Designed miniproteins, single chains. Designs and how they scored, part 81

Each design is a single chain, and the fold is of that chain. pLDDT is the mean over its residues in the fold that is shown.

## One batch from the design tools (miniprotein)

Design m2812
Fold by ESMFold2-Fast:
Structure m2812 (fold): chain A 58 residues (1-58)
Amino acid sequence: MSDEEAVDRAVEIARRMLEEGELTPEQADEFNRAMDALTPEGQARVRQRLAELAAEMR
């Protein structure tokens, strides 16, 4: 589904940012575009998945 695909893309970008501890302008732009393409509900799903990811990370 397009919404799930956009959520997965946004989460993957954020995951790279968390792992590297650095945000490039290209990653920021891509993440912003991915979030803007999501509905408010989709953005909430990204936030939920990022919270789970942060809990599982170091």
Scores: mean pLDDT 73

Design m2813
Fold by ESMFold2-Fast:
Structure m2813 (fold): chain A 59 residues (1-59)
Amino acid sequence: SAQLQELQIYAVKLAEKYGLNAKEQDELIDLGVRLVEAGYSLEQAKEELEKKAKELAAK
């Protein structure tokens, strides 16, 4: 879907911004899919992805 494509692009940009590796990028992409399936809006899903990216970068 268009929402999933936008979230995938956003996850890739977050991974680049936060210096995440390929596995962590895949984790963000998978989270995006789960959030959409759980009924999150695109904006809410983006907020959750950025929160997760920050958590991954802090490890």
Scores: mean pLDDT 86

Design m2814
Fold by ESMFold2-Fast:
Structure m2814 (fold): chain A 113 residues (1-113)
Amino acid sequence: ATVVTGSGGGTFPEGGTATLTYTVSGGGAIAALGWARQPAGEPLGGIAWWAGGVGVAPHLRGRATLSVDAAARTATLTLRDLRREDTAVYYGVAGTAETGEVTYGAGVPLTVE
């Protein structure tokens, strides 16, 4: 089984910086790593991803940075210049070669202000 464990949530001031990290256990070789978020009453949306290269959602470019260590099976998302619209539950997302499916970690709540 693949397990994704995330951390770094909490309450942050507007204009601040949040760092969210997750680790992946099991599932064989890492094919993709990323972060998604779900604001209250809104659909889940991808925010940053790695699959041989790094991508960031257009509306977050310049504020979001994704650092990946595939060998250590970790992905770290840094969000700077935080806005109230960044308030959401954040999910670590891993694709592994073993299952052919994407695994979501437990939600990491982040509140701005």
Scores: mean pLDDT 81

Design m2815
Fold by ESMFold2-Fast:
Structure m2815 (fold): chain A 88 residues (1-88)
Amino acid sequence: PSRPPRVRVRVEERDGLAVITIEAENGAVAGLTAREIAAYLREQGIEVLSIEIGASSAVLVVKGKAEEVAELVREKLEELGVEYEVEV
């Protein structure tokens, strides 16, 4: 069986904004993970200000506290069945 996709997520707080950095094996995994996280955060009432997708990473900027955002990110990654590490 194929291994689940692996991601590393870092959540940093800057002046009432949370910056979510997603690092993955490729941009498809990073981009899909970022879109799923963004959709979930919007469903929870968090404003997503920007999404930038790179070759093996994605960055989201959202209006919220890093610790609260990190908790929601963990919940969504668990639901997706992704192998993950989250740091705040």
Scores: mean pLDDT 83

Design m2816
Fold by ESMFold2-Fast:
Structure m2816 (fold): chain A 62 residues (1-62)
Amino acid sequence: SESELFADSLTPAQLQQAIDAMKAKKKELEKKGKTDASAKKQAEILDKGIDILQRALQKKLS
């Protein structure tokens, strides 16, 4: 997929930075998601993105 190709283009340091930023945003959105269905949906999308980036990082470090 486009997201996987993009992730493969990043260095391990860039992947870790992106993962950390997305995890921080997900925590904020999960807190808001208690009263906002849109924020909850955005957190779910970020979770999928985090998984793609973590898998790319694992492949580069293996």
Scores: mean pLDDT 81

Design m2817
Fold by ESMFold2-Fast:
Structure m2817 (fold): chain A 85 residues (1-85)
Amino acid sequence: MSQDEVNHLKNIISNDTNKIVEDASKTLSEGLYKKFKKGLDKLQKNLFKQLNDPSASILQIVGAQIRFVGDAVELMLKAKREEEA
């Protein structure tokens, strides 16, 4: 992908992630929110690192995004379980 395409994709991911973080801030306690946000920030950083790899194929990028979504869902489910406990 071109650098412009990578930057465009990063902007979409950041905007969607920011909406999730905003919703989490309204539903989770402060401690669980901070833990969730830290975990999500780490996952996003790892995804962006893979997007910056010029040797990565389109299939590898798609796989990285699918893993990111799965890991983000697991983080949210864990936070929700801890909030409800």
Scores: mean pLDDT 80

Design m2818
Fold by ESMFold2-Fast:
Structure m2818 (fold): chain A 78 residues (1-78)
Amino acid sequence: MRLREEARRALEEARRYRAEYDELKAANDPDGARFAGVALRMIGAGAQGWLVARRARREGDEEAARLGEEAVRVAGGK
């Protein structure tokens, strides 16, 4: 079953980009393009998590659904 692996990957990416986003924000980085790029990658990871969670719920994979939903929360700021 790949859904749990896909969900874990989405969550890992969401957490990584969220951490980078928060660090850039704290550093008051004047490079808006770099900040925007990280934000878009974070949003993309959240979207992937949402898609995997929906598929997992239809297939009855509760663990994959939970991980995908967590990726959405992390990317969305909780």
Scores: mean pLDDT 80

Design m2819
Fold by ESMFold2-Fast:
Structure m2819 (fold): chain A 99 residues (1-99)
Amino acid sequence: SVKEEAIELVREAIKIVLDVLKGKISAEEAQKRLDELLAQVDELLKKTTDPKDIEALKIARRGIELAKEAVEALAKGDITKAIGLLLAAIGDLLDLESL
């Protein structure tokens, strides 16, 4: 379902932020992967006409953008801001699960 795809995209975005925090990937590599996830959400939005599925995809897009901002904060050494943004992205994942 579109909801399940939206959940998976946000889960992958959160994993990318955690991989940067663990030093497994660079912030530059993480930004590229997050931009690819945003492109996937935008392609799904173009093909989706159901209002509930559009709502799920918009929540997913916000979660991925928050993950991207978290990676930008990590690149600048602002760990506190990055954690706050990561928690906000996790909040969007929980909102998706409650739809």
Scores: mean pLDDT 90

Design m2820
Fold by ESMFold2-Fast:
Structure m2820 (fold): chain A 142 residues (1-142)
Amino acid sequence: LEEEIKRAQDLKQEAQKQLQELQKQGQDQLTAASKDFIDRVSELSASLSPQVRESVLKGAQGAGDAAVSGDVGAAEAIVHTVVNLLLEAGAEKEAEQVRAAGEDFVATAQAIAKDVQEAKAKAQKIQQEADKKIQEARQKLA
């Protein structure tokens, strides 16, 4: 019975460790994707006026920061704002290119967020099953 409790506790610890590793991997992937998006927007805006370029780059950084903080919806909204700024500046070609890059970035961020959410759900299920086994073993000891 003590061995059953120990095995259940070890399973909880292993699940928590795996979740922390997957969360770290997701955070590293989001940071890399955000950097790639910001670098791409910087390249695409290189020929634009300094004022337009500064606004567009601040927007791209804001979208990256939002995604890294876990707010993919805010990241998507900021990408749309950046595209609209380019359209208002008459940069239609750059707007289309930033829109495409932003769609790829948002899709990548959504996929990473989904993987982390699925990992959390799996860890929670393992924790619940382990807690049930611990309770059953304790009742048999009483």
Scores: mean pLDDT 86

Design m2821
Fold by ESMFold2-Fast:
Structure m2821 (fold): chain A 69 residues (1-69)
Amino acid sequence: DPIEEWIRQVIEDARAVLADPNATIQQLEQTLAALEMALELAKERNMEEHAAELERLIAEVEARIAELR
């Protein structure tokens, strides 16, 4: 399933960005956009476990952006 593979890639990319102490606001905003898109697709496809992980990562990215602003 190419959508599931893409969602997994978005999750892994988000984890990598969050693990980088030098991640820029621009990188975090790009990561947030990808996570939000992946969450919509996960919800449409009833992928509850992926949706929960994506919501958690969205909250972490938003918190990181707020700290930098």
Scores: mean pLDDT 87

Design m2822
Fold by ESMFold2-Fast:
Structure m2822 (fold): chain A 70 residues (1-70)
Amino acid sequence: VTSAFLGAIVPREKAEEAIEVIRNTPGLRSLRVEEVGEKVHILAAFASREAAEAAARRLEELGAEVRLSV
């Protein structure tokens, strides 16, 4: 089974919306959220690269900095 990892950095004010985007993406396997100063770092694992890419696109629309790793 191929897993894809998504890292995102968002301002605190957008953290809840970003987390909801990730939670509502099918194929989510794990989610880690950590507050770092005025930012929130989010790490998510998905069952497929397609799921991770869909979440990444929505997060970028929120102004998040996004990284994908397979």
Scores: mean pLDDT 81

Design m2823
Fold by ESMFold2-Fast:
Structure m2823 (fold): chain A 94 residues (1-94)
Amino acid sequence: AVAELRARLDAAEAALRSPDEETRLAAVHELLRIANTSTDREIIYRAVRALARATRDPDELVAALAAMAIGVLLTDKEIREIVEEAVREVEEEE
């Protein structure tokens, strides 16, 4: 259900702000799962946007996993355009 996915997305976005590297790494994994399992455009967009921000994480493993997650999502032709839009929005931040 969309409401459960939104709650999980909100929790994962909050977890990316944790000072704990392990918590942020788990959040990246959860965001990839949400993007892969959701059929809701807005949920996919928000999850990918959070992943794109995580590619700038000071922890090298968190950043690398986020970049790999985006790469995996870009191979899905059905959501590729949403992924590209979300990544572009983050790149154009500031």
Scores: mean pLDDT 84

Design m2824
Fold by ESMFold2-Fast:
Structure m2824 (fold): chain A 76 residues (1-76)
Amino acid sequence: SLDAPASDAEVDWLIAELKEIENRAKEMGDEDLAKQAQELRDTVEKKRADGSLTEVDLALYAIQAAVLRLELERRK
């Protein structure tokens, strides 16, 4: 269900994806994009740590990560 806890494997993937986006944005000198990726990762990690991260949260954060990935590709 949408309110079920997010799977560890899916959360690990999302955190890794956001770290990659942040690192690539920093390499490109895009501090705003790097900050957006870092803030989203911090939110995901915090919700994982306090046990509040649901499948619907994961899906929404994955969409946000996909938008950041597209911005990363669009800029350089």
Scores: mean pLDDT 85

Design m2825
Fold by ESMFold2-Fast:
Structure m2825 (fold): chain A 120 residues (1-120)
Amino acid sequence: KREELLERLKEVVEKFFDIAREYAKNNPEALKYLEEAKTNFEKALEALRKGDYEKAKEYFIKFAEALSKMLSLLPKEEADKLKEPAYLIMEALRLLIEDGDLEEAEKLLDEAEELLEKLE
């Protein structure tokens, strides 16, 4: 279940990054923070797979910071569309890092994926 959730988290976050990249395509600063978010997310995921929760938390904080900066640089309409999926992704990742409720993490990822599908 945990490894399946890590793979689902990766898939949901990749969908989020694809949509965010389209919204940020004419904003080089937003694209820079999106790339920083992607890099830190990938490092957090690797740390989680290795059971290194301390490193996962460090990369999670950097991911959250980069994502927040990216969203602040987007037009309000686009930022508002991404805020809820971003929150759900962040909360699911936090639960996985803090050895929290896996059923709750799964529900958060399901909700994030549904919201992202509506943005296509």
Scores: mean pLDDT 87

Design m2826
Fold by ESMFold2-Fast:
Structure m2826 (fold): chain A 88 residues (1-88)
Amino acid sequence: MMKSPLVDFLVNIGQADEKTAQKIVEFLEENPQASKEDLTKIPGVGPKLAELVYTFTNTRDASKLKLLGPKLKEALQHYIETGEIITE
């Protein structure tokens, strides 16, 4: 199976390891309307990763993020719109 866009995003932009990214994807398959709080209950997921996942799945708009610095917001928005990862 091809790597999902969410796994690619989490590993390359969210800086999650592949195992944590896979657990997040599996959790969302069972709980497609999961809140940020629900996401933090996943082992290895902190508030920053939970906010990234929630934004990607629900809004797809990085401007709504509060826990990320400007560079990471820009990289995330670029990825949402183009699928391209900016390496700085």
Scores: mean pLDDT 65

Design m2827
Fold by ESMFold2-Fast:
Structure m2827 (fold): chain A 83 residues (1-83)
Amino acid sequence: MEEKIEEILRAYETDRERAIELLKEMFPDVSEEEARLILEHLTPEQIREALRDGKIGLLVTIAKFRALADEVQAEFEEERRRR
């Protein structure tokens, strides 16, 4: 488990597609989109801690909330430009 977590974190900065593949190998129920959101919105430290504790569902939830916040900000910016 720890060895795979370190592989994911090593790939996090060098090869994100490999990091996604490794995440899906550890957690087959995680979708490719969910894995991408985790890698985009969470720090390596947050990923390491939650994976070590088996809290993948928490990582998915946090990543989705952060992605939604980014979408809301983009919508408000678009509305300002239209006015």
Scores: mean pLDDT 76

Design m2828
Fold by ESMFold2-Fast:
Structure m2828 (fold): chain A 87 residues (1-87)
Amino acid sequence: SLEDLKEDAILVLRHLKAQSTDPEVQALLDEAIERVKKAQSPDEIVEIMRELLEKLREMGVPDDLLAQAEAYLKGIEKLAESYKAQL
């Protein structure tokens, strides 16, 4: 369901937040979590995650954190496509 996809996205965002001690990165992740809570479609959740990844890249976060974020985005994209294929 859309709610399950939101829960999965929020879980990975919270996990990324736990991996960072940078207050600016933590604030950006909190903003992404709030946007995911309000999302109305799987595509909107994927777009929020893609925008977050680009912003993390622009901020120059550590390569290991960026790699984790990229892996989580790919996971959420696959879940979103599976959800859309059932509609």
Scores: mean pLDDT 85

Design m2829
Fold by ESMFold2-Fast:
Structure m2829 (fold): chain A 64 residues (1-64)
Amino acid sequence: PSKEELEKARKIAEEAARRGLAARDAGDSAKARDIYLEGFKEVSKLVDPDEASRLLSEAMAKLS
């Protein structure tokens, strides 16, 4: 992916991680899972699936 696509993917991953963690903290595990899955799908449109998984994991670790 381009530098611009990677930066956009990173921002989408951070947004998904933020929303997912908020849902988890509210006790809604199903909603948190749906948010993470949707985030993975959106990031995977911009980068390969392995990179998408890495970006989401990195964002979740950073925001935890």
Scores: mean pLDDT 80

Design m2830
Fold by ESMFold2-Fast:
Structure m2830 (fold): chain A 84 residues (1-84)
Amino acid sequence: SLEELVAELEKLVNELIAKLTDEEAKKQLREQMERLREAVRNRDRRAAIESLSELQVIVNKVADEELKERIGEIAERLLRAIGG
């Protein structure tokens, strides 16, 4: 379900945050994850896509290869579930 995919993404993003020392990157990841949760709750497709895009930009700059792949996989599934 969409809610299960959001929960899996949040789990992976929290795993990434735990590995980071960059407080600004942690803040940005938390902010985009919160925006995504709110957008999904409100069924705001545009806001959800924008939040996922911003989250991917941050992830690509700070995450290791394994987390990039895992987060990218869940983000792609979320994008497909949101798109109608």
Scores: mean pLDDT 86

Design m2831
Fold by ESMFold2-Fast:
Structure m2831 (fold): chain A 68 residues (1-68)
Amino acid sequence: DEEVKEKALEILRKFKEENPELRSTVEALLHELEKAKNNEEMREILERALKSAPELREALEKSLELLK
């Protein structure tokens, strides 16, 4: 759903604004998520990000909850 995707992107954009030192990492993730075609692809991207960028955990967990 496009609405769920936009909400997930908003969570990450807000996290980026609150954590400017992580800007590049969050921007790369946002770019990858924007290319996702469905909720399953978004979930896979977010789950991979949890393993590669644990510093983003709070934002990633909130985004994943939207995909339940």
Scores: mean pLDDT 81

Design m2832
Fold by ESMFold2-Fast:
Structure m2832 (fold): chain A 77 residues (1-77)
Amino acid sequence: SEKAREAARRVYEAAEKEGNPGLGGTIAGSVLRALEAGDYDKAVEAAENGSQIAKKLGAERTAKAAEEMRDAVREAG
């Protein structure tokens, strides 16, 4: 969970650098809420969905950070 929370911080930073901090907050917030509820499957799904949305918006750094967050959640749970 510590690595997943650190990965969430990287999603915020990537989204800010790409000019869309709201996207970062939505993606990271959805994952962190699922983790707080103990729902690892939902956290993985939220991170994967966030990555796909970021890719469609051309936010490639945010998409990569979301994929790394997905992998960190899978490793933790």
Scores: mean pLDDT 83

Design m2833
Fold by ESMFold2-Fast:
Structure m2833 (fold): chain A 87 residues (1-87)
Amino acid sequence: MGDEMLEEMKKYLPKAKEKLDKFFKETFGGKVTKIELIPVGPRDGRITLRITVESPDGTFLAVARVTWDGELIYSNGQPDLSYKPLK
């Protein structure tokens, strides 16, 4: 079942969460409250994550790409992240 791939991906979520928590804490003073796997994207060692971040300015959603090893993928010297307010 496709669920087996999601279970394997979950092994790397704690490392990815630590990297994301550090980034959002240092950049926005924020805290990652939820991480969801998006089971789509290339099978080239990349995982797409939907992240809920709580900050002093409010709650927002971010989408990040990470490696299977839980490392952040960088583009132009910055983490490959996009942000969307929940409002």
Scores: mean pLDDT 67

Design m2834
Fold by ESMFold2-Fast:
Structure m2834 (fold): chain A 94 residues (1-94)
Amino acid sequence: MVSKEEIEKKAAEEKAELAKRFGKGEELEKFSPLALTLAALELAAEKTHDPETVEKLMEELIKKLGLSEEEIEEAEKAKPLIEELAKAEEERLA
């Protein structure tokens, strides 16, 4: 039964793909897959034209997963790394 375990599995798969694509596996390993996912969603919320919908999804994920304040703080610390990877992806596509 599917929501928490499925989200954790997808987060882990995304972390592995980022490590494979950008070669930053050691840096990514310092953060949990969920922290990286939350950091990415928070950055997406800042850039979207529908921030209310993204914020609601983040709140629902935090509540559903039962995330602690420490895990939320870990996501904040992961934001600079996710921003760096996003910039690298833009440079790759340009």
Scores: mean pLDDT 72

Design m2835
Fold by ESMFold2-Fast:
Order: structure tokens, then C-alpha cells, then sequence
Structure m2835 (fold): chain A 87 residues (1-87)
């Protein structure tokens, strides 16, 4: 169901947030976690929802690559935006 898919997506976001909070200096790890979320959304969510979430992730990844010193801040802001779209 859509409800189950959304719940799974929110749990994936929670896992990403926990990694970022525990490893704030690991820029490459933060990028990898966001890329894994991107793949998860494309594979498991309906096309229209996946597209919106992927746009947020792609923007966040671009911002992190431009300003890696802000990786934690930018990633957490991106995850918050993802949660608002899903809810």
C-alpha cells in the first residue's frame, strides 16, 4: 500500500539522519547515504513521488559537493524537506 511505502521511506530517512548525526565529519559517507536513499526512492516509490524526492536529493548533493564543510547541515535540511514531502 502507499501507506506502507511511505512508512518504509520515512524509516530510511531516519536511518540516514542517524548516520549523519553520528558521523558529521564523514562527507563521503553522507554523500553515499544520500545516494542510497535516492536509489531506494526510485526503486520502491511511485514515479511522481520518487521524482519529487530525487529532485531534493540531487539539489542537496550538488550543494554538499559545492560546500563540503556544510555537509551535515545541508544533508539534515534535505532530509527534513524529504519528510515534509512524504508526510
Amino acid sequence: SMEELKEKALKAIEGARKYIEENPEDVEGIILVLELLRQEFLEHLPEELAKKLVEVIDKTLAEIRANPEKAKELALEGLEELEKIIK
Scores: mean pLDDT 89

Design m2836
Fold by ESMFold2-Fast:
Structure m2836 (fold): chain A 71 residues (1-71)
Amino acid sequence: NLALAYYNLGRVYAALPGQEPLAAEAYKEAIRLDPSLLEAHREYVKVLAHLGKSGSDPEYLKARERVEELS
């Protein structure tokens, strides 16, 4: 599954220091390919927080909303 491949790629990047932007891109692609992949949405929220996007940031809030919708 291509969506799961991108999700796993995102996890690899998220584990590497300074690769959070690449992790975010990989999770975005996983979500684009499978919008119902709850784990990709959850990890995307975490990566956005690491990139300093939290609280009132629109991308962060929308990502959190998607997690709530799918859980």
Scores: mean pLDDT 83

Design m2837
Fold by ESMFold2-Fast:
Structure m2837 (fold): chain A 79 residues (1-79)
Amino acid sequence: SMEAKIAAATAAVERLAPLLSSPDLLARYRAMLELQDIYESLSEEEVEQLPPELRALLVYVAETESRETLEKRIAELEA
């Protein structure tokens, strides 16, 4: 259901948000990539139903770095 999808997305964003301030760059970039995946999985209608702070965070992450840049940074840190 839409409600279950919104609840799952909300929980995931709340879990990932603190990692954006992590001193562990690998954890930070992985969290950013996972947040972009969440944003891409949601329709505009579903995004509008998220808490405003979490919605703003998803938009920010989606606009700040490309998927390709994040994947490259993760690969370099895992090498």
Scores: mean pLDDT 86

Design m2838
Fold by ESMFold2-Fast:
Structure m2838 (fold): chain A 65 residues (1-65)
Amino acid sequence: MEEKAKKVGEETYELASEVFDEEKAREIGRIVEEAQRLAGDYSPEAIEKQMEAALYLMEIAVLKL
């Protein structure tokens, strides 16, 4: 799980770096990595973090269209 979260964070950082500056891309990568570690946790706090990550991923996808 930790290895998968780190990989997803790194892949997200690479995608975000095409749209955002270096600092912002790294921040988004960390947020998505954190959300991936919470995958399968359906507490309100975990859902909020997962939603933040999902919104950033959607923004990247839309901007790359």
Scores: mean pLDDT 78

Design m2839
Fold by ESMFold2-Fast:
Order: C-alpha cells, then structure tokens, then sequence
Structure m2839 (fold): chain A 56 residues (1-56)
C-alpha cells in the first residue's frame, strides 16, 4: 500500500540523517575516515532520491 511505501521511505530518511549526523560529529573531532566519507555521500544520495520521489 502507499502507506507502507511511505513508511519505508521515512525509515530510509531516518537512517540517512543519522549517518549524516555521525559524519558531522566525527568531522568536528577530526576522526573522519574514507569509509565515513563514503557513508556520508551515500546518505546524501539517498536523501536526494527520496526528495525527488516525494516531489514527483
């Protein structure tokens, strides 16, 4: 159902936001790794995809 699809999108948004917050915290601490950067970029792409889907 549409409700189930929306719930899955909200879960993906929450996960992506957490990854971005974790990255920003590590960046302030000067502890960012290459893996952290890749996870951050992936999270940003997920958010862009969700925004695009909701705008359509």
Amino acid sequence: SLEEEVQRLLERIETAKKAINDYEQKKKEGKVTKEDELNYLSAKLILREVERALAA
Scores: mean pLDDT 81

Design m2840
Fold by ESMFold2-Fast:
Structure m2840 (fold): chain A 71 residues (1-71)
Amino acid sequence: GKTESFVSTTYDSVTSEPIVGTIKYGKETDDDGITFEYNKEEKTMSAQEAEKEADEIGEKEAKYLEEQEKK
């Protein structure tokens, strides 16, 4: 389990491409779409704010995955 923030990547079920990364707090082993064990810092934001953050996360996630592929 993790108590730190981390990026969770959503993949397209057809192409298996990363679509959007989302910062979550809680256990990574409980991947049922809910952050609950350390849920006190779960993000709640407006649609406009979510769109902005999703775009930023997506760009950083793509860069991160590119670096991981090298290893």
Scores: mean pLDDT 48

Design m2841
Fold by ESMFold2-Fast:
Structure m2841 (fold): chain A 88 residues (1-88)
Amino acid sequence: MTLEELERLREEVLRQAREVGVTLEQIREEYERFKDHVTARLGEDDRGEPVVELEPDSDEVAREMTTATFLGISLEEIDRKIEELRRK
């Protein structure tokens, strides 16, 4: 997984937020609300491209998750991985 691939994934997340009309503030609020109830990790698809996988703690958490929740948790995980790759 390269820095370039993660930067593109990050851009896709931000593009989706703009399309749906979700603000950065709303994304951060949703992340704070759900961060302790949803586990996020970076995986890869059949083609080896990065994808964010989310695992909610419970049935109700999964049902309460919105696009803003998915975007917020995904963005945080992507940003964390980008920072790790930048450090030497």
Scores: mean pLDDT 80

Design m2842
Fold by ESMFold2-Fast:
Parts: C-alpha cells; sequence; structure tokens
Structure m2842 (fold): chain A 80 residues (1-80)
C-alpha cells in the first residue's frame, strides 16, 4: 500500500542517515523524518509497537543530541 511504501522509504532514509559523515546535519534530518514517520504510523493501529520505537528514538534524539551524534559518528566509522 502507499502508506506502507512511504513508511518503509522513511525508515530507509533514517537508516542511511545513521551512517552519515556529518552527525550535526544527520540528527536534524533524523528528527524531521521520525516525526513524519510517527504521523504515518499513527494511521495504522497494527503499527503501535513500531510507532512506540520511533517515538522513543525521537525523544532520545531531542533530549540527548550529543549522545545521538556520537552514535552516528561511531556507526559511520563501523560502516567503513
Amino acid sequence: SGLEDEINKIGGQITDLFKDNDPDKAIKKIIELLDKQIKLLSKDPSKEKQKRVAQTMLDFAKKNPDEMKELIKRAYKASK
């Protein structure tokens, strides 16, 4: 479905951003994409668990931006 395709596309974009070489830019985009994904997931009651995971990630990124940037930097190095 169009909803499923959009959710999956955003998920892929978030995954790619976790391997980005610019953590400052990546975190800002991850926050935007997580917010968008949560709104889409809210349209499907079967996705409640996935929505809670996305919300937890969003809350973490907003409250602990420096720790999130460190995780992105580490993931980028591991992807080389």
Scores: mean pLDDT 86

Design m2843
Fold by ESMFold2-Fast:
Structure m2843 (fold): chain A 96 residues (1-96)
Amino acid sequence: DLAEKLKEAYKEFLELQYIYNNPEEREKLGLTEEEVKKRLLEALGRLIELMEKLLEEDPKKLVEILREFGYDIEENELESLIESLKEVKEELEKEL
């Protein structure tokens, strides 16, 4: 189920963001900042890919899921959101 994969990808993305922003948690896990950043980039890439797939198959379902995640978003804003996430990914890649 594409929707379930998207929800799991989003949860992983949030967990990795938390670890990236919390040095103490990284130390407990034995992870470097660069290792967490790489994992965060991979998770963000997967999230973007799943969002693009769901946009093609069922844009209304994508809106529903994003609203569950706390986004105040309409169907006509989906492409702009995905583009913004791609820009965030490019910025993170430049820091590696």
Scores: mean pLDDT 84

Design m2844
Fold by ESMFold2-Fast:
Structure m2844 (fold): chain A 94 residues (1-94)
Amino acid sequence: LQDQMNSLSDQISQTTDIIDRLRLGIQLSRLRVQQGQLDLASRGARLISIALRNLGTPSSLQASDYADQASQYASQGQGDQAIQYLDQAIQSLS
């Protein structure tokens, strides 16, 4: 999982499409939850939520709400719920 997190961070740095970068960021937050890095996952999901809200499309606003919920659950130590909301955020951007 740590190697996969490093790979995703590299992909984010190379990606110029904002939606693709945000999608990769959600995937990185999901892996952080799986590794027990809940504080980093919470912070990451919160920043992604703000970026998605700023895009203002119906799909990005929906994904923003899911990412915000994931951030809240991660901050409370609720990793399973955080993962479920991160997965919904990814699907909203598909």
Scores: mean pLDDT 84

Design m2845
Fold by ESMFold2-Fast:
Structure m2845 (fold): chain A 66 residues (1-66)
Amino acid sequence: MTPEERLEAARKNADEVIKQAKDAMERALQDPETAEETIAQSKNAIDIAKEALERHEQRYREELEA
């Protein structure tokens, strides 16, 4: 797999995680009892996905400069 293909796959994975987390947060707003926990978990998942994508982008840049 090329670095470009890896970056594209990482973006797709991040988009899927973010979409699922956003959907979960919207559903949680309908149920106040579980909202805090679900929102916290969803935000954590988004942060992890963003960090993973940022790491892939940095590696891609390093390979281009090498």
Scores: mean pLDDT 79

Design m2846
Fold by ESMFold2-Fast:
Structure m2846 (fold): chain A 56 residues (1-56)
Amino acid sequence: SALEEAFRTFDFDGDGVISPAELPNLERVTGATLSAEQRRRGVDFAEFREIVAALR
């Protein structure tokens, strides 16, 4: 649905992970602050869902 479509918008590779290169854009758009480990590894759909669930 909308959440999955948003994830795919950031995941240009389509590999199921938002790459570290896209994470600064994700932080800017959502207002979320990611850890250094997340920025290095990337964010998968489960982590993305948790980030969005913590927002309003």
Scores: mean pLDDT 74

